# Designed miniproteins, single chains, continued (3), part 88

Each design is a single chain, and the fold is of that chain. pLDDT is the mean over its residues in the fold that is shown.

## One batch from the design tools (miniprotein)

Design m11241
Fold by ESMFold2-Fast:
Structure m11241 (fold): chain A 112 residues (1-112)
Amino acid sequence: NKIEEILNTIDLILQASSGKEVLQRTIELLELVAENDEDIEMIKGAKELLSSDLPEDVLLEFSARLLLVISNKLNATVSKLELESLIFSDEEITLEKLKAVVSILKEELLEL
């Protein structure tokens, strides 16, 4: 069941202890919902970013942007709005803030 795989991957994001681990699990989630060549190029770019030893804030910012794409594909409207707010704010995206939105995504998918 594809939904079970998605929910399991979301749980792995929620268990992550670093931006690198969040990005790694977010790439796995994007691979489960990929539909077109643009998605494949996005996955490729994210994997290159993961291998580049970038700072925590950059990895979390990129993870948030990938989660926005994923939320749109899953029709997770509440999660999409929360991610847009997080991405377009002047505040730093922390691991705790990103996990709070991923928790909303999980609940939204369970209560469809």
Scores: mean pLDDT 87

Design m11242
Fold by ESMFold2-Fast:
Structure m11242 (fold): chain A 97 residues (1-97)
Amino acid sequence: SESLKKAAEKLIREAEELLREAERLLEEAEDPEARRLAEEAIRLAREAIRLAEEAKRLLEEPGLENELKAIGLLLRAMGLLYEARLLLERARRLMEE
């Protein structure tokens, strides 16, 4: 559906923004644990982009099976993106203390 395609595009944009934030944090971080968390957030954000792009590709062909597979990929991508956000919040907290 159009709404699922838009959801995938929004998720890709949000993940790309988080990736840029994580890369900036990694450049500024001197604490080894903060750097490790930022690197993990980068890895998760890249995987979220990959899954959302795969979901968008599946949605180019009509069919219930493709829509259900795309929904599964988008839910997984959302989970990875939330995990990446938590890791970045922890990294920022370590840099403030």
Scores: mean pLDDT 89

Design m11243
Fold by ESMFold2-Fast:
Structure m11243 (fold): chain A 92 residues (1-92)
Amino acid sequence: SKEALEIETQVALDIMNIALLKRIAEEYKKRGEFDKAQEVYKEAIDLGNKAKKRYEELLKKSKSPEAQKVLKDGIARIDEFIKELKEELEKL
């Protein structure tokens, strides 16, 4: 289905962007630039929360079982990234 494919593509892009920010934050942490690492981790968490909210709103409106599955899977994946990012932030 076109709807499910478009959602799956958007989820993949959002996850790639979050992963890139995580990598940037980890590089700042390795360099001892903890304030910069903290700001980038917070940016990654904010992007994840915004993406999750968009998918939750789409899930409420979707009538396609395939699209609903992709949205639920995407929300779960982003939620796990947010948990990991929060754990790394607490270690700073």
Scores: mean pLDDT 89

Design m11244
Fold by ESMFold2-Fast:
Structure m11244 (fold): chain A 90 residues (1-90)
Amino acid sequence: AAPLTDEEIDAVMAALRAHGFEEVRRLDDDTVVGKAKDITPEQARALARDVAEATGRPVAVHVTKTDDGYLVIVARASAWATVSPDTVLA
């Protein structure tokens, strides 16, 4: 599939900011990252759903614990990848 458009990247960044994530930035054509001091599974599921609805594309949302809190990574999903709203995003 084609990379995310600039408008789709803007939508992903807007969704992250709307959910209260900080230091939201574009890493590449298909990847946006944000930081949070804390994140609940409910917030992660809501973000994944909002991003998928805003872009109209399958996206993968990964939550990784770091020394400074949590890193949330949103990337374009492969054709066989799915977003799981009920599990810890890895």
Scores: mean pLDDT 70

Design m11245
Fold by ESMFold2-Fast:
Structure m11245 (fold): chain A 72 residues (1-72)
Amino acid sequence: SVDQSIYDSMRSHFISMINDYGVDNVMNSIINNPHVPQSVQQTARQIRRDGSSPDVAADRISQTWVDVLRQR
């Protein structure tokens, strides 16, 4: 499906960024970007607080973004 393809692309992008820069740096970039949806920024804040692993962080942020796209 289109949603699955978007999720897969987003997850691949975020896992790559997390592997290069670390979870905290990637989440801070999301939190500080005013063009990112507020729900995605809130998920990024929660990921930072929880100390999520790279895989879990990538899954959570990608799923939250897909959920935003479904609401449009």
Scores: mean pLDDT 85

Design m11247
Fold by ESMFold2-Fast:
Structure m11247 (fold): chain A 92 residues (1-92)
Amino acid sequence: PAITVSAEVPDEVKVGEPLTVKVTWSPLPEDAIVRVYVNGELVAEKELPAGATSAELTITPTKPGEYKVMVVVETRDGSAGAASEPKTVKVT
């Protein structure tokens, strides 16, 4: 099935403050794996049951800089999935 993934992130957070990524996706027929990537590196992962369409994942930045956040949502077997558009968070 076609899948759409959307992610919402704050524009700016401070080092040591929670950076919350809010993810929504099209309904999947199977259990889903949500993965959060920052600058191309996997930083958080969460598994959700079939029928889930949203999740929140929180990371705590340890270094200042620009954090390019992208979220991938896939079925557990990898048969369906999509990525969100990258969004930049400024960490100060």
Scores: mean pLDDT 83

Design m11248
Fold by ESMFold2-Fast:
Structure m11248 (fold): chain A 77 residues (1-77)
Amino acid sequence: KEELKKKADEYFSKGVQALKAGDNETAAEYFEKAAKYYKESGDEVRALNAQGLAYLAKGDEEKADEYFRKASELAVA
């Protein structure tokens, strides 16, 4: 699972770079890949946050808010 988490981190970083460059479509694709690998690695909080960022990059603020809320609820011990 460590390899999956590393791949997720790499895709997440690429998503952030694409977002900073104004390439929202590419950012969404990378955040979706990051979310998939975080979920497969068992990191549900990071998976939900990455999926939220993917929706935000696509302009779907309602879905982004939903996923960020789920991540916040899950992150509370």
Scores: mean pLDDT 84

Design m11249
Fold by ESMFold2-Fast:
Structure m11249 (fold): chain A 78 residues (1-78)
Amino acid sequence: GMKSPNPEAREAADRAIAAAMGAVRGETSLEEAEEAAREAEEAARAALAAGDTEGALAAGSGAGMALIGVGVARVAER
């Protein structure tokens, strides 16, 4: 699996994915899932600015997966 040298980027990615899965199941609000995805994107940008390409890729991938999950939840809600 992908592992970041920056644990904050990895944790943000994991949290965003978990929140998006919760939103798809109707257990987490779309607002909370979107907030977690934004935090993962911010962590990815911070990692990239610091030269942590592995951390940026991990956080960015997590944010992307979370946004896909939010999109699915929004379609299911409507």
Scores: mean pLDDT 76

Design m11250
Fold by ESMFold2-Fast:
Structure m11250 (fold): chain A 63 residues (1-63)
Amino acid sequence: MKEKLELEVAKALALMYASVASLSSDEEVKKELEELAEKAAEAKTLEEVEEVLEKIRELVEKS
């Protein structure tokens, strides 16, 4: 189904974003980004992935 493919793509993008953000982040932010990456991998809906992406963006902007 298209919905499942879109979910997998969104999860991959969230994991990539967290990974790239962690390269230039402080240790504390890296730890939170790692936790968010795990949450994205466990996400069952696009809405859950979007929530994770928003949190990643907030952490990066805060840093």
Scores: mean pLDDT 77

Design m11251
Fold by ESMFold2-Fast:
Structure m11251 (fold): chain A 57 residues (1-57)
Amino acid sequence: DKESKIEAMAERMAKEPVPYSEIEELAKELGLSFSDATERISKKTLEIKKKAAEEKK
């Protein structure tokens, strides 16, 4: 579903830089604006980074 695709992209962005063109393609695939897709991905990326930092000792 579209949430799992956003989560997969967010996980990639947490590990490495992702070109804007790939984010734009994902946005079009999911029927979202580039701004909406970027916001959702950024929010998920931040959550992933926070959880990783809190869980690791």
Scores: mean pLDDT 77

Design m11252
Fold by ESMFold2-Fast:
Structure m11252 (fold): chain A 85 residues (1-85)
Amino acid sequence: MEEELKKKIKEAVEKYIELSKKVLERSKPSDTVEEIEKILEEVKKEMGLTDEEIEEIKELILTYQDLVDEVGKPIAEELEAEAAA
């Protein structure tokens, strides 16, 4: 039963990563928050994601925020090691 929940979480994280990657690929560093939000809405529609699915993804990410922070720590540490060397 837990395995089904883990699959949903992995799928939600993968969808979020794909969404974020597509938004980043289409956005420019000079784009405003409003322009990025428009790109986000277009990508959501292209991916066929409903508002309900987006809310479910958000809830799962918020629930696993500690894991996101732990994953982020090694990346930040690698960047600091690069600057210290």
Scores: mean pLDDT 65

Design m11253
Fold by ESMFold2-Fast:
Structure m11253 (fold): chain A 71 residues (1-71)
Amino acid sequence: SMERERTAALLNRASSRVMKVAPFDYADELVRRVAERVAGGVPLREALRRVAEESEDPKVSEVLREAAEEA
């Protein structure tokens, strides 16, 4: 449960950071893609890095990479 709680907290922090640099709809879609990968068994750090690589916006990519380093 603690690991799940930590993952949720890190996802919430990543979501908050992305929402500061992207419109809500885009931020929500990015966080959903990270959450889907984690639900599929991908480690949070790897999921964040993959979504960062797929992001066309350099600011969004940087925020997601920073979140990955905290995971």
Scores: mean pLDDT 78

Design m11254
Fold by ESMFold2-Fast:
Structure m11254 (fold): chain A 64 residues (1-64)
Amino acid sequence: SSHSQQAQQLSDQAVQAAQNGDFRRAIDLLFQARKAAQGDPQSQQYVDQKLDQVVGIMQRRDGE
C-alpha cells in the first residue's frame, strides 16, 4: 500500500537527516513514519530498525 511505501521513505529520510546531524528533523520524520506504519507489522518493524539506526548515530555524535 502507499502507506507502507511512505513509512519506508520517511524512515529512510530520518536516517539521512541523522547522518547530516539534523536530529530534530530525524525524530520528526520517525514520528511520521511510525504513524504511516500503523496497522502494518512489517512496516512497523522496518521503522523500528531505522529508529535504532538513528539512536546509534546520535550516540556517536554526543553533544549535538
Scores: mean pLDDT 82

Design m11255
Fold by ESMFold2-Fast:
Structure m11255 (fold): chain A 57 residues (1-57)
Amino acid sequence: SAEELLRQAQGALEAARALGASEEAIRHATDAVRAAKEGNVEEAQRYLALAERLMGL
């Protein structure tokens, strides 16, 4: 769901900040949060996957 995806994307963004992740990882996590808020599930999943890959998740 978009709500669950938003929660996951917000968690990824917080993790990226806490871990001092790359600017690219933080950007992707931020884009995932934005897409999830807009209800764009496909784009949110894509950006979340990119952020998680860069963070080793």
Scores: mean pLDDT 85

Design m11256
Fold by ESMFold2-Fast:
Structure m11256 (fold): chain A 56 residues (1-56)
Amino acid sequence: SDGEAAARAVELLREAREAGLLSEEEAAEIETLLDAGRYEEAVAFIEAAIARRLAE
């Protein structure tokens, strides 16, 4: 549920940042979604950003 989604979003953000898969602008957008409690959207945004980087 929401707590699990929040934990997943935070963990994915940390991993993607450490791997260098996010721009500063993408990281800022994810932080905004997390601040708004929009955890499922944050997860989807992170997954989409990772998929784009891996497809390049």
Scores: mean pLDDT 81

Design m11257
Fold by ESMFold2-Fast:
Structure m11257 (fold): chain A 78 residues (1-78)
Amino acid sequence: AMAEEGARLAEQLAKEFEKEGDYENSAIAYTAAGVLYEQAGDREKAAEAYRNSADMFEKAGDTEKAEQLRKKAEELEA
């Protein structure tokens, strides 16, 4: 499906940004993956992507966005 394929590509992009130390863009890419996994109906992968995004936002110094994404992940796993 297009959404699932897009999510996988967003995850690959996020991992490349993370390797480069670009935590802000890595977080944005993981957030995009989470949204696309939600659209695909894969709540488990969406929650994982949002948690990875939260970790990246925290490393980037954006604690507010990190907390919002952790909450989003918890809601998906409920």
Scores: mean pLDDT 87

Design m11258
Fold by ESMFold2-Fast:
Structure m11258 (fold): chain A 67 residues (1-67)
Amino acid sequence: AEEHYRKGLELLAQGRYREAAEEFLRALELDPRHEQAEMGLAVALGQLEAQGDTAYARELARRAGAR
């Protein structure tokens, strides 16, 4: 969980929001109570929507809700 959370933060800093969101989701799949990863995922999804990548953001949010 922590490894994926850290990688997500690095990807966010690089503006790689799709990959950041996937890493935060992976951290939550391993630890569903990882509050920092949940916040990181919300930030990444918000950035994806701001870029107009709404279909991907919605699909990823749906996958997160299934966990």
Scores: mean pLDDT 78

Design m11259
Fold by ESMFold2-Fast:
Structure m11259 (fold): chain A 100 residues (1-100)
Amino acid sequence: SLEELLARIEELLKRAAEAIKNGDIDKFIELYEEIRALLRQMAAASTDPQVQATLANAVAYLDALIEEVKKGKASKLQIEVHLIAISGDVFVVRRALERQ
């Protein structure tokens, strides 16, 4: 269900935040790749155009960040700002599901 996918994304975001606090970049990338896959599954399963657009933007931004992290060009601050942004997108999706 969309709720199960959303709950799993929220749990993985908490783990990603912990990985960054611990300086574990490899674990962060692993967790973010899983979050990306789940966001794509939610976009495919959603019938709400606003939810689909929010998830598509989240995936694009996440793809760009993973590339910068892999190149060693992303700062910890940039990663933390992105975690806040993705958490905001996830909150918007949760609120949209509550209204349906």
Scores: mean pLDDT 83

Design m11260
Fold by ESMFold2-Fast:
Structure m11260 (fold): chain A 64 residues (1-64)
Amino acid sequence: MKPDEKEITVSLALMIRAIFKTHSEDPELVARAEELAERARTGSLEEAKEALREMLRLMREEEE
């Protein structure tokens, strides 16, 4: 019941993946988001945070 930093990071990565799968028409961006979300899920906390940072960067670049 204590929110774990890794659990929060992975949950955010999975939500961003879902956003790309629902709203993006670029299959390369969707594939990249899936790869990063899987890395966040299976990796260490540091790797999860780095993957989430990259996913957020991709979201900002797609919007801009």
Scores: mean pLDDT 78

Design m11261
Fold by ESMFold2-Fast:
Structure m11261 (fold): chain A 68 residues (1-68)
Amino acid sequence: SDEVVLEAFKLFQEKSKGKRYITKEEAIEILKKLGLSEEEAKKLIDEFSSDGILDYVTFIELIKKAFK
């Protein structure tokens, strides 16, 4: 769990590049790199975001739920 959270943090920082958020498409790519299918990633993102973006706090909560 802790290793996945650390990897997710690094990937979020790479994708956000100063925006303070990532898009749904960027989040799907991160989750796929972490071992989720595209379908699982989309379902999980839709649970945490209704506007197509995720800030860091929301994204980490998503990761903690996915990899519990």
Scores: mean pLDDT 81

Design m11262
Fold by ESMFold2-Fast:
Structure m11262 (fold): chain A 75 residues (1-75)
Amino acid sequence: MAEAEKLLEEGNELFERGEYEKAAELYQKAIELDPDNAEAWRNLGRVYAKLGELDKALEYFQKAAALERERRKKL
């Protein structure tokens, strides 16, 4: 859990610096460690939106939204 959080933090720093490809790599690693982490999926969607790949961005945002809905239904 702490490892996935560190990857998200590092990815966010890279995203703010405009290093979108490197940010995507770290978000993908965070997803590999915790596939149910909606924040990682949402941040990956933001990267692809910045790169102009809107179809991919929408797919990742839909995945994040689905995970958030599943979490709420179990609460």
Scores: mean pLDDT 82

Design m11263
Fold by ESMFold2-Fast:
Structure m11263 (fold): chain A 58 residues (1-58)
Amino acid sequence: DERFERLRREAEELIERLREAGKEELADGVQKAIEVAEKTGDPTVLEVAIADARRALE
């Protein structure tokens, strides 16, 4: 799924940025959202986690 691969890649980039910023708990949350989305096939939790991560880095 092209869209899922794109979301996952965006999430992985955000995880790296969050860890660089010392936001390890939030980075772990995004990583968990990737795993939930992969397990369930539902990208909703991942999309929410990406939005929260972007807001935290603004």
Scores: mean pLDDT 82

Design m11264
Fold by ESMFold2-Fast:
Structure m11264 (fold): chain A 57 residues (1-57)
Amino acid sequence: GAADAAAMAEAARRAAASAGGDEKTQELYGRHAELAAQFGVEAGERAAARAGSGGPT
C-alpha cells in the first residue's frame, strides 16, 4: 500500500546515504532509490486498479 511505498522509498534513501564516498556509487544508488520510489507508487496504483476491476461482488 501507500505506507509500504513510503517505507520502501525511505529505505532506499537510507541505502543511498549509506553507500559511502564513491560519487559513481552514490549516483547509482540515488537513481535506484528514485526507481524504487517510483516502482512503489506504480505498485500502489496497480493494486488500486486491481481492486477496482477485481471485485465484481
Scores: mean pLDDT 67

Design m11266
Fold by ESMFold2-Fast:
Structure m11266 (fold): chain A 63 residues (1-63)
Amino acid sequence: SMEEKVKEIVDKILKENPDADPFELYIRVVNEVERWALEQGLSDEEIKKLIEFARKYLIEKLK
């Protein structure tokens, strides 16, 4: 699913950037999710939903 792909993106960014602060991680996640979603041809509304999902998932991982 799209959500599973977003989780993979978040997990990869966390693994590749262990020294990054939460703000830097957030910016990297938003940029990569948006890039991937645009490549898939998703609508603006679908992209916004995936970014919101990614943000919530990242916050849960950082607790």
Scores: mean pLDDT 86

Design m11267
Fold by ESMFold2-Fast:
Structure m11267 (fold): chain A 81 residues (1-81)
Amino acid sequence: SEEIKKEIIKGLKLAKELVEQGRYDHALATLEQLLAWAENDPEVPEELVKILRETVARMRTASKEEALQLLDEAIKKIEEL
């Protein structure tokens, strides 16, 4: 649903802001909480869960620049669904 997409995008944008502020632990925690919600809510489409899971996994080893790019790519992919 559009409401689910908006909630995920909101979480990704918050994580991006936290990364820009150098608050990586908070950004990762925000994304992990978002992923946990998405995995436990049966109304969240599998494709959205897959995008979130991949983004969280890649974020764990990313530099600041890579993390910002990963978050922007995830937002664009979800907006296009």
Scores: mean pLDDT 87

Design m11268
Fold by ESMFold2-Fast:
Structure m11268 (fold): chain A 62 residues (1-62)
Amino acid sequence: AKGVKVIAKEDYEAKSADELSIKKGDVLIILEVIDGEWVKVQSEKTGKVGKVPKSVLEYAGQ
């Protein structure tokens, strides 16, 4: 994938239909940076797409 890989550093529960629920340790691909707080990601485990706060993610490195 051409997206940046990140890891969920904490659990996040979706609060709206455009958000994604994630669990600590999930691997995600950044598809788009929406703003300073939110990113659009795809879960490698489930293939689901949604937005999550940047604060719950950490960079997985190269």
Scores: mean pLDDT 79

Design m11269
Fold by ESMFold2-Fast:
Structure m11269 (fold): chain A 72 residues (1-72)
Amino acid sequence: KEEIEKEIEELKKEIKELEKEIKRLEEELKKAKEEGDAIRASALGVELIGLKTEIELKKEKIKRLEEELKKL
């Protein structure tokens, strides 16, 4: 039970780190768009999609672990 709780807390920390990275990339994307750098903006957009997908997968894993914790 405690081990599942630790796993959930670790995933939450990873999500917070990814959210900080997303914020940095969103700021970079805004600057690229303001400068008219379409290539850089496109590349940053792809990176943002990847990171958002990573967060979504980690949130789904937390949900599964929380359901497992409820069964115990």
Scores: mean pLDDT 83

Design m11270
Fold by ESMFold2-Fast:
Structure m11270 (fold): chain A 78 residues (1-78)
Amino acid sequence: GDEEARRLLEEARRALEEARRALAAGDYDKAIELAEKAIELARKAIEVSTDPELIREAEELEGFAGTWLGFAKHLKAK
């Protein structure tokens, strides 16, 4: 339901912010784990929501988390 989707989005936003902070600190493993968590939470929010605006927000968050995941993996490989 949409209440569950809102909760999942809130968790996803927190995970993404923690991923950003981990990346800035050079903790690439933590950044990867948190970005992957944000993607999973956003995808779950899409699955349980019928609200087009919540789905749009979840899709945008998944996209941002995917970008940060790619960046963290790239920096870890160096």
Scores: mean pLDDT 86

Design m11271
Fold by ESMFold2-Fast:
Structure m11271 (fold): chain A 99 residues (1-99)
Amino acid sequence: NEATSLNNIGNVYKSLGKYSEALDKYQQALEINKAIGDKNGEATSLNNIGNVYFSQGKYLEAAKKYIEAGNIYASIGDKLGSIKSYNNAVKALKKAKEA
């Protein structure tokens, strides 16, 4: 769908180091998922935004996005999604402490 295509375009920008463009595409995907009530898609887009912040060395911002994604996954009963997102948040917080 459109949100999936935007996430894929964001992934391409991120791989090219074009973080601002990647964030723009993931943010558009997030807004579409919110508008249609796709909670799983919303969490996925938040996790992608967190990955961009992590790649930029913005570890506290990354952790916040991973926690938001994990909370949404938990709210819809996706235990594996929530565990993965919270583990990403812990990894980001460890990096923030070591910086």
Scores: mean pLDDT 89

Design m11272
Fold by ESMFold2-Fast:
Structure m11272 (fold): chain A 67 residues (1-67)
Amino acid sequence: LTEEQKEELKKYLIEKYGLSEEEAERVLELVDRGRIDGAGALLMLEHGLSAEQVEEFGKFVLELEKK
């Protein structure tokens, strides 16, 4: 991920799902390493996201990477 993509993803996680900056940064590291499945699992287990919210997150990441 570029610096701009990381900042956009961090803002999305904080605004949409109420994550702290530290929590968003952990999710970002997994995405940056190509571990989208790990990021989704973390969001479900630690932040209580539904399967639908994790699918929305995955779509957002795919759209972001196309930029």
Scores: mean pLDDT 81

Design m11273
Fold by ESMFold2-Fast:
Structure m11273 (fold): chain A 67 residues (1-67)
Amino acid sequence: MEKREEARRLVELGRKADREKDYETAAQHYEEASRLYEEAGYDDLAKALRQVAEQRKEKAEEQKKKE
């Protein structure tokens, strides 16, 4: 199975988690998708998804701090 198709599915799962405001899960899916896109040679997409994953991790940490 091609890594780009796997990465695409992970992006869809990340978007679903975003809609549910589950930013920790969204970050995990976007980070894994970024890795797969990088392995498939889509460096620009991988970089963009890594940045989105980091932003989602920050949101998840903020939610924890709000108790």
Scores: mean pLDDT 81

Design m11274
Fold by ESMFold2-Fast:
Structure m11274 (fold): chain A 77 residues (1-77)
Amino acid sequence: SMEDFTEALKEMLKKTAERIKQEFPEVKELADKMINAETIEEMLKYLQEIVAKLTPEQRERFRRIAVEAAKEVLDKK
């Protein structure tokens, strides 16, 4: 359902933010805001700000972290 998709997306975004916070200290504050965001729209806003601050090499690492987080959430559903 759409509600199940929304909750899975929130879990994926939160796990991504938690891992990004550990991997890239420079975006820790934005990652903390993303984790504490109440809506998907706010989480995505902070995610875009995080990506904009990363180098091309860090963005590739970010992509791998995000995919791994997505797999972990989807494997539990």
Scores: mean pLDDT 83

Design m11275
Fold by ESMFold2-Fast:
Structure m11275 (fold): chain A 83 residues (1-83)
Amino acid sequence: MEKVIEKVKEILDLIFEDKNLSPEDLARAIGLVISIIGAVLEGNYEEALRDAKALRDLVKRSGASPETIKKVDELVKELEKEL
């Protein structure tokens, strides 16, 4: 749990620093990050994985930095291992 939460915090920092994200995409990404944190804290890893996959699709479509995309993909892989 704590390792996943720390990785989500790293992703949130990368999203805030990502100059390639529009204000709309930034707001949507933040919403998904909050949803992932809530789901993980509730032990709902299925919901967390669904929201992480939605975040991955968003950052890829928005043209986010390769580092942001990589970290989100790593989060998806980590959550898949928890199921």
Scores: mean pLDDT 82

Design m11276
Fold by ESMFold2-Fast:
Structure m11276 (fold): chain A 96 residues (1-96)
Amino acid sequence: MVEELKEEAKRLLELTKDNPEAVQRIKDAMKKAAEYFKEGKVDEALKILRDEVDQAARESGNLEAVREATRLVDLAIQGIKEGKVEEVAKSLEEAA
């Protein structure tokens, strides 16, 4: 369910809270991905989540944030496979 995606995004932001630059980069990446999902640009949206969110999590120095960044991408992929692209976009936008 897309509720797990929103909850995972919140956990990722909590784990990176001591690094304001990482928090902002993750939020910006989630917003960009949400816009691409709304435009039907699924591959571009997933690329942003994989590249920008993972890099920001690594730069935070928190290994748990890196694991949660991977899980966020996996949950987005699951939602897409279930035909819930619009709900995935909304969850990322609301979490950001």
Scores: mean pLDDT 83

